# Designed miniproteins, single chains, continued (3): the designs that were tried, part 26

Each design is a single chain, and the fold is of that chain. pLDDT is the mean over its residues in the fold that is shown.

## One batch from the design tools (miniprotein)

Design m8879
Fold by ESMFold2-Fast:
Structure m8879 (fold): chain A 65 residues (1-65)
Amino acid sequence: SRFDRALAILRAWLRTLRRRHPDLSDAELRAEADVAVAHLAAQYDLSPEETAALRAEVDRLIAEL
């Protein structure tokens, strides 16, 4: 699905961001993720519900880094 593709990209992007910038705080990662979610929502034409669901995944993905 479009959502699953966006989620996979967000996860890969966050892992890359942490690897390249290990000094970023969780708050800074969350701020960057908010921008990324907006771009992914536009790119994949996600509904408001899908966009909210993607945003809800951010804290879980950061905790898994």
Scores: mean pLDDT 86

Design m8880
Fold by ESMFold2-Fast:
Structure m8880 (fold): chain A 69 residues (1-69)
Amino acid sequence: MQEIIDELREKLKKVPGVSEEEIEEIAELFEKQDFEGVERLAVRLVTEKSLVEAAELIGEAIKKIKEAQ
């Protein structure tokens, strides 16, 4: 799990417009397994900032974590 979260942090840092605070909020939600919170944050990134790429990366991370369970 931590490896998937760390990889997601590195990928999100490369997406223009994603803040460090948003990256840490996403990571914290994943560590808590709050997938509803993660999905809500991903929707905010799309609706408020048009960060579709960031939302796609988040969706891939959710899938990887669920497959590892």
Scores: mean pLDDT 80

Design m8881
Fold by ESMFold2-Fast:
Structure m8881 (fold): chain A 93 residues (1-93)
Amino acid sequence: MMEEKIEAVKEFLERMENNDFPNEDFRKQGELAYAAMNEDWEKAKELAKEMLEEAMKREGRKELSKEELEEIEKILKEQAKELAEVKKKLEEK
């Protein structure tokens, strides 16, 4: 439901403002979502790439494929559309 998503976004924004994250991975996910909400695709892509490269390094993989990069872009665009809608609802009160 939209109300649950709005509440989750509010909680996330409060955590961003207070620098109150349980760990670095949560902080990076939060920064990624915030960049996507503001349509900062360049920053969102860089953060997503960093997170994926760290995960790949833990698994001993070398490089991100073109298909994986395209999937990241698609996910970010879909998430940003939802987050933009939530942001509008937050501004409407």
Scores: mean pLDDT 64

Design m8882
Fold by ESMFold2-Fast:
Parts: sequence; structure tokens; C-alpha cells
Structure m8882 (fold): chain A 79 residues (1-79)
Amino acid sequence: MMPEETLERMDRVLKALAAGARSVREVAELAGVSERTARRFLRGIASGEGLREYERATGVKIPEEQREALQAAAREVLA
């Protein structure tokens, strides 16, 4: 089960991607985390694993369209 602190950081990273962040640095700055932490969360989002854990921890279902968009954005940022 995702720890509350990890969940809060994941939420901030997801909001940064939704706000149009296009680099690891931008995600890190908007989410208030280190670039290393941002890369770790972005890898989880890109794989879908982090999104699945987020849904289980929050009980909130991410719409499929939004899930695909977030995964694509995370892959683009990591490229």
C-alpha cells in the first residue's frame, strides 16, 4: 500500500504533468521534489505501475483517456 507521503508526492507529479511540464526539471520544480525523485515517479507513471498504485491508494479511478495521456507525457519527459 502506498505511504501517505509517497501518495502526496505522486499527486503533485501528476498535477505537474497536467499543467504541461515537459522536462524532469519542470516536474521537479512544480512538484517540489528532487529531479531524482521526479524521475522515479515519472518511470512509475510511464509504466502504468505508479498509476495503478495511486488508484488503489486513493480509491479514485483515473479515466482511461487521462491515464494514456499521463503515460505518454511521462514517456516524453523521460525521453
Scores: mean pLDDT 81

Design m8883
Fold by ESMFold2-Fast:
Structure m8883 (fold): chain A 72 residues (1-72)
Amino acid sequence: SFNEKMDELAELIKNKDYESLKKLLESLFGPEVAEKAMKLIKELEAEKDPEKKLKLADELTQLLVDAYEKLR
């Protein structure tokens, strides 16, 4: 399910396993979406301001939701 895939992505982010994360995103959504998602994830990990962190998280969520909807 989408929720299970999001949980897997969250664990990879938590463990900073960016190589596996990138490969998973490329296999699910293709290289363009994977590149955009990896950029947002890296920015989110580096960001310490709560408001900016929420905006980055919203952008990442929207990107992944849109990509998932196109696979239906």
Scores: mean pLDDT 80

Design m8884
Fold by ESMFold2-Fast:
Structure m8884 (fold): chain A 104 residues (1-104)
Amino acid sequence: SEAYEHLIKGLEALIQEDVEAMLEHFQKALELAKNEKEREIILGLAAAAKYIVDEDYELARKLLEELKKKTDDPAVLYLIKALEALIQEDYEKAKEYLEKARKA
């Protein structure tokens, strides 16, 4: 999905601490969303990423658990795992999960 490629790029920007690039990629992902379900997932993942930027880790974890219940898409599940790794400051695992999301 072109929309999910921009989610991946947004999270790669977050790893580089480029919050402006992250937000630009998330906006592009929303513009490319094919349907309401995809749009809801993109908005949820973007919100979780912003909670991580703001160090609201409990809100980020809660939102990621709710997103897991709404999807069986392997790409989305890997994006959730990447965000969970970012909460733990495990940047290498986050990068591995983003690569898996791209290949799913």
Scores: mean pLDDT 88

Design m8885
Fold by ESMFold2-Fast:
Structure m8885 (fold): chain A 94 residues (1-94)
Amino acid sequence: MPSAAELLQEIEKLAQEIIRAIKEKNYDKALELLDRMGKLVLEFARQLDLSGTEQARLLALLSAAYLAIKLKNTDEAIQEIQQLISVLRELHQR
């Protein structure tokens, strides 16, 4: 099974691709990539045995990013994705 570090690297790569898709106004691609990233985030949470509170925080950020992309709110969508990556890095460094 992939390590938390390997999952984080793949999530960061997908986050860069999502941000690029958002900037290109390719919102359908951004949503497809966000769905794939969400699956990796759940695997990351499982691999680190994260608390319900930490899992809820990650799910809230994923939901905020999804809603921002659906509303075509480019700046908010990018901010939520960057915030998610910052939280994942924080959780991995514990």
Scores: mean pLDDT 87

Design m8886
Fold by ESMFold2-Fast:
Formats: C-alpha cells, sequence, structure tokens
Structure m8886 (fold): chain A 72 residues (1-72)
C-alpha cells in the first residue's frame, strides 16, 4: 500500500530487467542497445538493488513491465 518514489536510475534498472526477463533479451543485447558494457550494466543493476533494499521494496515482474511502459 505505501508508494515509494523511484529515481530515474532505479526506473532505468527496472526497465533493463524487463527487457531481459520479459522480452527475452540477453545482457549483451541490452548493453549494446544502451551503448554500455555488460559490466557497467550489471553494476547499475547492483546499485539499484541496494537502493531498493534500503527503501524496503522488492521489485516484481509487474514493476519491470511498468518501467518498460514508462508508468513508474
Amino acid sequence: KPKIELSEEEKFALKVMGEMLLEGKTWEEVAKEYGVSVGALKKTLTNAEKKFKEKGIKPTPQDWADALEGKL
């Protein structure tokens, strides 16, 4: 029930997760799409995971879908 505001970096991380887990893209495909290395992409997701834990949220497949559609 509590709404937690997400930063643009956190929304980006959820969108990347959605592209991999809902759209079936690989790490390499998503990294090329955004013009970054796979290592940089993984670091961004790791940092976002820490922020989510600090805020007490657990990202769900619905959060990934909402991020893909720009609804977050």
Scores: mean pLDDT 76

Design m8887
Fold by ESMFold2-Fast:
Structure m8887 (fold): chain A 61 residues (1-61)
Amino acid sequence: MYASVGFLLPRVLSEEDILKALEEAGIKVENLIIKGKRVTITVDASTDLAKVGEILEKLSE
């Protein structure tokens, strides 16, 4: 079972940077959609979505 969550980031991030940061944190990404600063991530429903948001926010600083 998967969950999709949307984030609006302070800056545009590359797909490579997002995937690398999440993989290093042990988060498997099933799907990633980037539209400027808007990022939609599909992950396993057991994933800590707050941790995902924290990683993206820190990466966009």
Scores: mean pLDDT 81

Design m8888
Fold by ESMFold2-Fast:
Structure m8888 (fold): chain A 101 residues (1-101)
Amino acid sequence: MAEQAAAEVDKSDKAYQHGLTLAEEVLREALRRGLISEEEYNEILEKIENGEVLSEREQELLRRIVEALAADPELVAEVLIRAAEKEKNQKTIELAKKALE
């Protein structure tokens, strides 16, 4: 438990799920705009989904992506809205599945 507390990743935590959905939508938009390769997209997304620590290079790449996207405030708003809608839909599906048990 003490070693797991150092990782502090509760995979059922709402904040963790919000972070995953937002990261996926940011990376997807970066891929659509040609800011990252498909290989980089898949590698970073897999690491984030698995709770793995990103390399210094991957962290710097994400910072550059965020800075590039943040230059367009309307795009930032659209990405945030898409992430929120995706989370809402996923939670609705999970609640429906639990109601059917």
Scores: mean pLDDT 66

Design m8889
Fold by ESMFold2-Fast:
Structure m8889 (fold): chain A 78 residues (1-78)
Amino acid sequence: SMMDIREETIIMFRALSLRSEADFIKRKYPQLSEEADRVLELVEEALRYIRQGKIEEARRLVERANELLQQAVAQMNS
């Protein structure tokens, strides 16, 4: 449906944004490379689910990837 297409676009944009952020963190903070790699794995899995039309599964993976990235960054700032 049109509503599903809009949701897909939003989740896709969030996934691509997280990929960009994780890639940047991996290059700038090598000590976080393992955490960044885990975020990238979750993002790639989410993009795979988006291609399959599994938007709810993709959304949950994007949310987990975001939480993991935020935890890694917060740990450095603590």
Scores: mean pLDDT 84

Design m8890
Fold by ESMFold2-Fast:
Structure m8890 (fold): chain A 88 residues (1-88)
Amino acid sequence: MSRRQEQERALEGILGILRRAEERHADDEEVVRQLREARKLVEELHQAALSGSLSRDELQALAIKAMSRMPVPDDDRARIGQLLATII
């Protein structure tokens, strides 16, 4: 499998976790807003990693920023962290 395919699969995994969180919190507008912002940061990180537009340190900083903005349980957060490491 190519590195690009692994990065795309990792992104799909993260987006799936965030989508399930949105469904669980559909009645909480603030949580949904935070999840959507986290999704945008993860998509930005993935595009930056693919294009080589950011250094490894900048990608790590963006990953930390995305993780800090995710209102998800610790187990989901740990899984997202593992998947983000695949993208970087």
Scores: mean pLDDT 84

Design m8891
Fold by ESMFold2-Fast:
Structure m8891 (fold): chain A 83 residues (1-83)
Amino acid sequence: EEERRRAREALEREERKVKEEIEAYKEKYKDDEAFSKIFEESEKYAKEKKADAFALLLYFAVLSSIVDEKAKKLGVSKLEVLE
């Protein structure tokens, strides 16, 4: 009982921290159009898949990496890659 409760509380705490970090990151980069578009697409995908906050972070990290690599390879802006 106590072990299960502790594990549950620890998981809830980690998820809460991840959500807080996501919100802080969104606020910090709210004027970055490329960041906003990448995050918006990540949120759409996570919502469609009914994913948790950890999966949202993974989607964002993967999409950001793909966009960054393609932008560098093509010599274009991140916004152009997102079209």
Scores: mean pLDDT 73

Design m8892
Fold by ESMFold2-Fast:
Parts: sequence; structure tokens; C-alpha cells
Structure m8892 (fold): chain A 75 residues (1-75)
Amino acid sequence: SEEEKEKEKRREEEIERMRKAVEELAKKLNDEELKEELLKLIDELVEKGYSMVEIGRKIAEKIVELFEKKNLKYP
């Protein structure tokens, strides 16, 4: 149906925006590992059929986790 096509297109556009936001964040932080980890997580959550709300939540949780790990590591 047209409604289903619009929902799928909207989901794809939201996923693409999320990927771009991750790339921009990683560029600002000069952190390629952060980019790879977050993009991989997005792909895994998309494949598993998670909602956009749940994907966003999981990505936010992963960002917090990665930031906490960095704050605890002194060189």
C-alpha cells in the first residue's frame, strides 16, 4: 500500500540521517572506532527489525557507554 511505502521510505530516511549524525559526531571527536561501532550497531538493529525509537535509544546508550569508558581511561 502507499501508506506502507511511505512508512518504509521514512524509516530509510531516518536511518540515513542517523548514520550521517554518527559520522559527523565521530569526525568532531576524531574517533574512527566510535564511527565503526555505532554504524555496525545501527546495521544490526535494522536487520533485527527494531523500531526507530528503539534504535535511537540503543545508539544513545552505546554513545554514553563509549564516553564513560574513555573518561575512565587515563593514558
Scores: mean pLDDT 78

Design m8893
Fold by ESMFold2-Fast:
Structure m8893 (fold): chain A 87 residues (1-87)
Amino acid sequence: AVPTREDVLTVLRAAAQEFLASPDPRTRAVGARLAELADAMAREGLSLEEVLARLQELHDEFADAPPETLAALESLIAYLRAALATP
């Protein structure tokens, strides 16, 4: 099934919670920013395109994060791109 706005919000919140549980402080910082993005999506009505742009900005900002963290963030970006590619 094509990811819905609510599916994306659920995935962002799950990813934020997982990153926040990390022993790595840089990964936890990414988790905090993902939680803020999820809250903004829910409260401020950010479009999927705006959420994608912010995830790309996060990837650039946290380029010094562990490779596993960056790979997980890249997976989130790919998931959102797939959601946007389907009518």
Scores: mean pLDDT 83

Design m8894
Fold by ESMFold2-Fast:
Structure m8894 (fold): chain A 56 residues (1-56)
Amino acid sequence: MIEVVLEREVDGELVEVARAPASEQVDLSGLPPGTYREFLRANGARTEIGTVEVRR
């Protein structure tokens, strides 16, 4: 299954904060404002595809 993953830098490490199937929208509810790195994951492969900005 192909998934979209959002990661944020916390204390110098990238931490996964949200995940959804690529056919669905990632739930941004409850995420703090900021810029997140967006990745595609498939069969253990991880590819950065962009960034997502969360605003309040």
Scores: mean pLDDT 76

Design m8895
Fold by ESMFold2-Fast:
Structure m8895 (fold): chain A 90 residues (1-90)
Amino acid sequence: SADEEHARANMERNIAEEGERIRREALAEYGDDAVGDALVATLRESAEELYDLVSAGDKSVSAKELGEGFVKRLEATRAAALAALAAARA
């Protein structure tokens, strides 16, 4: 439980730091907070999935496989957010 609390705290810290960067970069590129917010939500979902796998005592999955899955989810999230933004601006 204490180890789980420390792992959760580290995850939240990483999400906060990376999330601020993602939001800033997305706002600069797209001019809208919605894209950054969607990307940060995907980051959190991916981090929660990784946390659950580690907490379940699963064998360390390949960093390559985790990275590839995460990149695909970010690409899908960005595409969906941009489509929604385009529809709202129509």
Scores: mean pLDDT 74

Design m8896
Fold by ESMFold2-Fast:
Structure m8896 (fold): chain A 85 residues (1-85)
Amino acid sequence: MKIGQELVANYSAYQKLTAKAKELARKDLKEAIEYAEKALQAAQNGLKAATELGDLAPMSREILESFGKNTYDDAEAAYNKLKAA
């Protein structure tokens, strides 16, 4: 169940880093971008863990991959929005 712990850990990191990026976006745009980039990396690691867990649990594959991809897509959109500001 180590891969399931990696998925949970990466999602927790994504949530904390995204919250910090949003807090900093109005105060320090450069630091906000750095936290958003770290959140994107956590989301990417989470997607990889979700895919590996889906390979071990085929009945849950579609739900796990969808969760990981949606989290990554949200992180990428937030990162790109901050970079465009």
Scores: mean pLDDT 81

Design m8897
Fold by ESMFold2-Fast:
Structure m8897 (fold): chain A 86 residues (1-86)
Amino acid sequence: MAEAARAAAEGATDGVLAAIREAAADPEAVRAELEVARGLADALEAAGREAEAAGDEETGRVLREGARELRERAEALAAEALAAAA
């Protein structure tokens, strides 16, 4: 369970970072991908809380840590892309 959760969170992070890089110099596209990234981070955090409520504290912790990493990395990359496009 926790290994699958880690893989899912890592895959989501890699996917949103790739999408933001692909959007690159288009500020509207970068902002749209950042909104998707924030939604995915919220979904991972909600899934983590659900796992904890079901008694799977390890899976919950992994998903919540993945959500934080996804949000932080996506916001940092989006800020860099938006600054470069300005």
Scores: mean pLDDT 83

Design m8898
Fold by ESMFold2-Fast:
Structure m8898 (fold): chain A 86 residues (1-86)
Amino acid sequence: SKERLIERLREAKEKFKDDPEVVETLERAIEAIEKGDKEKLRESAERLEELAREYEKAGDYEKAEELFGLAHLLYDEAGDEEGVRR
């Protein structure tokens, strides 16, 4: 449900509170869900993938996995099945 997805994004904002780029991306994703803006959802998912790759390169695999998981959920919400299968 949209409510569960928004709750997960809000929880992630607390987990990533010291990373302003992640927080900003999550805030945009929440707004896009509330507005039904599928294009902005895809943009947010792509940005979370980029940020996840940065954490992976830094050796923070737990944070990388969290962001990849959130990106997949945003692709699913946008109806982008190809993005979810990446």
Scores: mean pLDDT 84

Design m8899
Fold by ESMFold2-Fast:
Structure m8899 (fold): chain A 65 residues (1-65)
Amino acid sequence: VSDEKAARAAANLAGADARGARAAVLMAYQDGGPESARKVAEAVLAHPDVTAEAAAGVREGLAQA
């Protein structure tokens, strides 16, 4: 996944619930493998508006990927 696509995902997922954030990381894994999942996860976790729920969902998705 591109850095631009990861940044767009982060903006959309920063305020997401844990389920939505987890699903998005798993979808990134299906589209581009472990590197895509990691890029999306890192972008979300680095976003200034990331919530605790979104961060938890991202970590959970990355562990399942």
Scores: mean pLDDT 79

Design m8900
Fold by ESMFold2-Fast:
Structure m8900 (fold): chain A 60 residues (1-60)
Amino acid sequence: HMEKIKNAVSEAEKRIADARKQYDAELERAQAQGLDVTSELAAKYTADVLIAVGDVIDAL
């Protein structure tokens, strides 16, 4: 039971870290091209984080 929760948290942390890496890479690319898409990229990152958190809640 606790192991399932621990594994879900560990996987969620990895997914959040990956989402942040993607967010940073896309933000840098957009800024290099002179595009103002910061709010759009932030919304996507927020959605990715919420999905990962939802996976942890589902494991409870």
Scores: mean pLDDT 80

Design m8901
Fold by ESMFold2-Fast:
Structure m8901 (fold): chain A 102 residues (1-102)
Amino acid sequence: DGIVSWEEERRIFEELGRKSGSEELVRKALEWLERIRGDEETQREMGEELWEELKRRSHNEVDKNVLDLLEPNKDTRTTQLAMLRILTGREAGEIIRERREK
């Protein structure tokens, strides 16, 4: 998010990973996101791992439609952050919103 620093985003996602049971995946993704500024291969690897986890958790047609929207851009930071928000559930979006409003 444009108004939230990377350090703030990292703290939010790490906390939500603990609460949602996705702590390891979120931690790995955040470490990779920090590295993607000059490493396209790491960015692609992280995108693929987030995509596979999201696909594994998808159980209905609505989830599949979301996957179809994300797949073409899964190697971008924006899409990877969107996948993290989905994997950490509504709690991620809610906490990010609360911190933006402060």
Scores: mean pLDDT 61

Design m8902
Fold by ESMFold2-Fast:
Structure m8902 (fold): chain A 98 residues (1-98)
Amino acid sequence: DELLQRAIEIMKAVREGVLNKEPKTEIGKEILKAIEALKKGDTEKAIEYLEKALELMKKEGIRDGLVDKLEEIKEALKKGDIEKAKKIVEELEESLKF
């Protein structure tokens, strides 16, 4: 499946770019911006960047576990649970090492 192979290649580039803080994909750039906004306490910007990343992933037909983690971070932030959002980001960063 050509579309599935494209999605896998995009996700490899996203994971590597976010892990190394040198994103080459628009999805990776938006994820890194969201993480940095969250570290600065800018909840509104973190949500905005997460929504942009999720929209790009949806457009590419991506159904990776990373989508679920990004949705969980976004929902935690929308509920004002910044501590939960940060813990999920730590879990995400650990998963990128494997």
Scores: mean pLDDT 83

Design m8903
Fold by ESMFold2-Fast:
Structure m8903 (fold): chain A 87 residues (1-87)
Amino acid sequence: SEAIEREAAERLIEALRRILERALGPEAAARFAAALRRVLAHPEEAASEEDRAIYAEVMAALSPETKAELREAIRRIGEETEARLAA
C-alpha cells in the first residue's frame, strides 16, 4: 500500500529528526530530514551529491550511542511497516 509506505517514510523521517535534534541541534536535524525526504520520495534515483554530503557530515558528527539510537529507530519502524503490510 502506497499510503502505508508514505506513512512509514514520514514516521521514519520524524523519528530520526527528533534523535538528531537532541544530538546536533535543530538546524542539522532539519537538513538531514530534508535530505532523507528527498531520497525517500525518489527511491529509484541515486541520492544527489548534496544529499550524500549531508548524510556523511551528520554521521561523522554523531556519537556511537546516537548512531545506535538511529539504527534501533530504523529497525523498529521497518518491523512495524512490514507487519502493517502483511496484515
Scores: mean pLDDT 83

Design m8904
Fold by ESMFold2-Fast:
Structure m8904 (fold): chain A 81 residues (1-81)
Amino acid sequence: SVAELTKKAIEKLLEKNPDLPEEIKEFAEISKKYIDSIENNDTESANKYGEEMEKIYSKIPKEKIEEFEEKLREVMEELLA
């Protein structure tokens, strides 16, 4: 599934980039929890993790978020090859 692929890509990204800023790592971990909540139809947890992601996102420079998203896309493309 797309959700499983996305979680694998996040895990691979974190493994390949141990020196990522702590806020980016936290954002990535919360993103995995959010995806799990959606897959399990756990609306309460999804809302909680969604709010946590929003708070972390607001504190991270846009450039660093864009770099993270680009790296995630590259890892996803590698996993599909």
Scores: mean pLDDT 82

Design m8905
Fold by ESMFold2-Fast:
Structure m8905 (fold): chain A 65 residues (1-65)
Amino acid sequence: SLLEKAEEAAREYAEGLAELVEKHTGEKPKLELERIGEYTLRATISTSTLKIEVIFDLRLLAEAL
């Protein structure tokens, strides 16, 4: 389904951002993915000095696919 593709894309975006954080900080970040609503996925990327939260609207992401 489009929603499943949106969830996969959101995970790939979050993983890509985690790789960029590692590249620029030299620290391997912790990546947490949590579905906080029926159509909302939260990615939390954290190191000792940095915390980034990304909120994905899976419906909007599905429209872009």
Scores: mean pLDDT 85

Design m8906
Fold by ESMFold2-Fast:
Structure m8906 (fold): chain A 65 residues (1-65)
Amino acid sequence: TSHIAAAELILIGAGIEEGIPVKIEFKDNKVYVYVEKLTEKTKKAIEEADENLKKAGLEGVVLYE
């Protein structure tokens, strides 16, 4: 099972549900995530994505400012 694909779907799905743009960039064994607005749902999605990425051997999510 691809934990990376799961993380990406969780992040994009939360953005769609909240109507908030989410941008994801994979670089240097890290996943950079830009979310236009932090809500409880997008924060939870970031946490779940971070866990999935760490299970895949990546450093997890880096929240991009």
Scores: mean pLDDT 73

Design m8907
Fold by ESMFold2-Fast:
Structure m8907 (fold): chain A 62 residues (1-62)
Amino acid sequence: MELTVRLVDAPLSAQDVRDSLLAAEEAVRRGEVLPELTVSVGPEALDVAREGADRIVAAARE
């Protein structure tokens, strides 16, 4: 099953984005199904969100 991650622009801090991505990664690792994940990011947090999205997708493939 393929996981889709979408990043959208929003005035969020890097910490808020990181916390949301960590929670999603833990849910995927526990075998919970996340067919689509949308993450809101601010411009300063885009790189953090992209890295976190890559980790979530990798975890879902295991």
Scores: mean pLDDT 62

Design m8908
Fold by ESMFold2-Fast:
Structure m8908 (fold): chain A 61 residues (1-61)
Amino acid sequence: SVALILNAQKMREALAEYLKNGKITQAQLALLLQELNEAMDNNDLSKVQEISVKLQQLVAQ
């Protein structure tokens, strides 16, 4: 769906920024990308949104 694709794009942008700013490690990036890929393969918008919330919590620190 369009919503799934757009949320995934925002997620990739956020992950790149977090890595650049030292908020996550390369290992954490790999795990989060794996979760995102699994959610996209399953067309699970709810899971993509859940991962997005987890990333927002990292920003709050």
Scores: mean pLDDT 77

Design m8909
Fold by ESMFold2-Fast:
Structure m8909 (fold): chain A 75 residues (1-75)
Amino acid sequence: MTPEQVRRAQELLEEATQRIKEAAKQGPEKKEQTGKELQEELEPLLSELFGAEVRVTIDEQGNAVAEVLSPPTRV
């Protein structure tokens, strides 16, 4: 994992956090819906970026967090 990959992931997660916080202004239902949509969008994108399975979670404050779950494919 390179510093450039980490920086890009942070930038994507910060953008997601901003979108979730904006949705939260419209109500808790919109916050939850937006969080789920961002998880589905970001998980494959971050998995491609890191070459590994990545899980995205949204905390109570609307912060998006990513965790790398598995190493690259083994042969």
Scores: mean pLDDT 75

Design m8910
Fold by ESMFold2-Fast:
Structure m8910 (fold): chain A 91 residues (1-91)
Amino acid sequence: MSKEDILRLIGLLLRAIGLLLDAELNKAHPVVIEAARLLIELAMEVLTTGKIDPALLARLQALIAQAAKYDAAMAAELADIAREIQSIAEK
């Protein structure tokens, strides 16, 4: 993983943490909070191993789909961050 990829991944991790804090402050549905937490786990896994666990990614995608029923805007932002993390790991 390049220095630029590491810095981008740290930026995505910080964005995910910000979304988790926003979800907590706004008393979001537990599914939205769980999706944000699992997104942080995905970012940390890629940062430490350089790889995506397909099972973890599948769980995250399922949670984001459920989260969209409660907060479509938050779910879309979580999905965007997840796609960017995938793009970095697939290099």
Scores: mean pLDDT 87

Design m8911
Fold by ESMFold2-Fast:
Formats: structure tokens, C-alpha cells, sequence
Structure m8911 (fold): chain A 90 residues (1-90)
């Protein structure tokens, strides 16, 4: 599904940016958020800030049915800029 494609792309990006070991592909959004939570327990403050960004973007993508291209553009923005984009979509 499109939702799973988004979740898989975001998981791979989270692993790449935090330089952690590969994780199995999540079968649902719930598994994805559980994986992000588990990763956050062993990461630096800066890496946790990136995971927070990924979480916000994932919620926006799932609720507003965003494309992979839109998700990739959001990930290039700061948390503050992403929050402003979320307000525009509300």
C-alpha cells in the first residue's frame, strides 16, 4: 500500500541518518513507531531530534496522504518549518 511505501522509506531514512543497524521492514504504522521509539533509547540528543522529525513527517504523510516526493521535501526542512507546514494542512 502507499502508506507502507511511505513507512518503509521513512524507516530507511531514519536508519541511514542515525547510522544504526538495519531493522526488519515494519508491516504497519504501529510497528514503525515502535521501532522509532526503541531506536530513540540508544541514540544521542541530535539523533533523537531527527527521529522526532521523522515521526512528525510520518503522521502528516499518513493523515494528509502525502506523496514520497512531498515527504522527502519535508525531511529537508527544520522541525520549526515542518510545524508551520502542518498548521497549513490543518
Amino acid sequence: SKSLEIIHALQKRAIEETKTEPLPEPKSAAEFFAQLTELSLSLSEEQREFLAKVSIVAIMALEKNLSLEEVEELLKKSVKEIALEAEKLA
Scores: mean pLDDT 81

Design m8912
Fold by ESMFold2-Fast:
Structure m8912 (fold): chain A 99 residues (1-99)
Amino acid sequence: MKEELKRLAEEYGDELALKLIDRGNFIGAAYHLLRVALERGDEEAVQKVIELLKKYFKEQGLSDEEINKRIETFLSDVERQLEAERRVREAKAAGKQLA
């Protein structure tokens, strides 16, 4: 897990994920990498991070159903946050055009 996650963080240039890995926060690092990949629209990176999260949770003794639900919940939360941030940006841009 640690070595695989560190390689992905180095490949993507995610310095915050590398710091989280060094502190032993592998879940935080994986979620940060997943968020960055989603923000970039990098579907291949998203798939690689999801595979590592699934492998990690399986090693922790979670069922496939629990793993899938956790991943789906996180993806939904990130998508909701990105949509809210996009709406705020669009509203600010529209406000400037009306002025």
Scores: mean pLDDT 75

Design m8913
Fold by ESMFold2-Fast:
Structure m8913 (fold): chain A 100 residues (1-100)
Amino acid sequence: GAKEKAKKLAEEIIETAEMGLEAIDTKNLNLLIATALRVIGLEFDLERTDLPEEIKKKLEEALKKLLEGVKYYLKEDYEKAREKFEEAKKIAEELLEKLE
């Protein structure tokens, strides 16, 4: 149902945020590119998934934070990139807790 789909998307956002954080720690541009491609795929999946509005908005906000993290990394602002990936992870983790 909708709960299982939301949980899967939130879990994939957490994994994607962790990839972004690892890209910062290792200065691995290829891992950041993989992170960016995953964000694009997750935005496509979210657009095609029927979810309650409040859940969809939280997932959209988390994906927006992932994109901001990628953009800051490309500007070599690694501190802000880290903050954005951590914010995305926190939003997704808090959503998982509410999904029971």
Scores: mean pLDDT 89

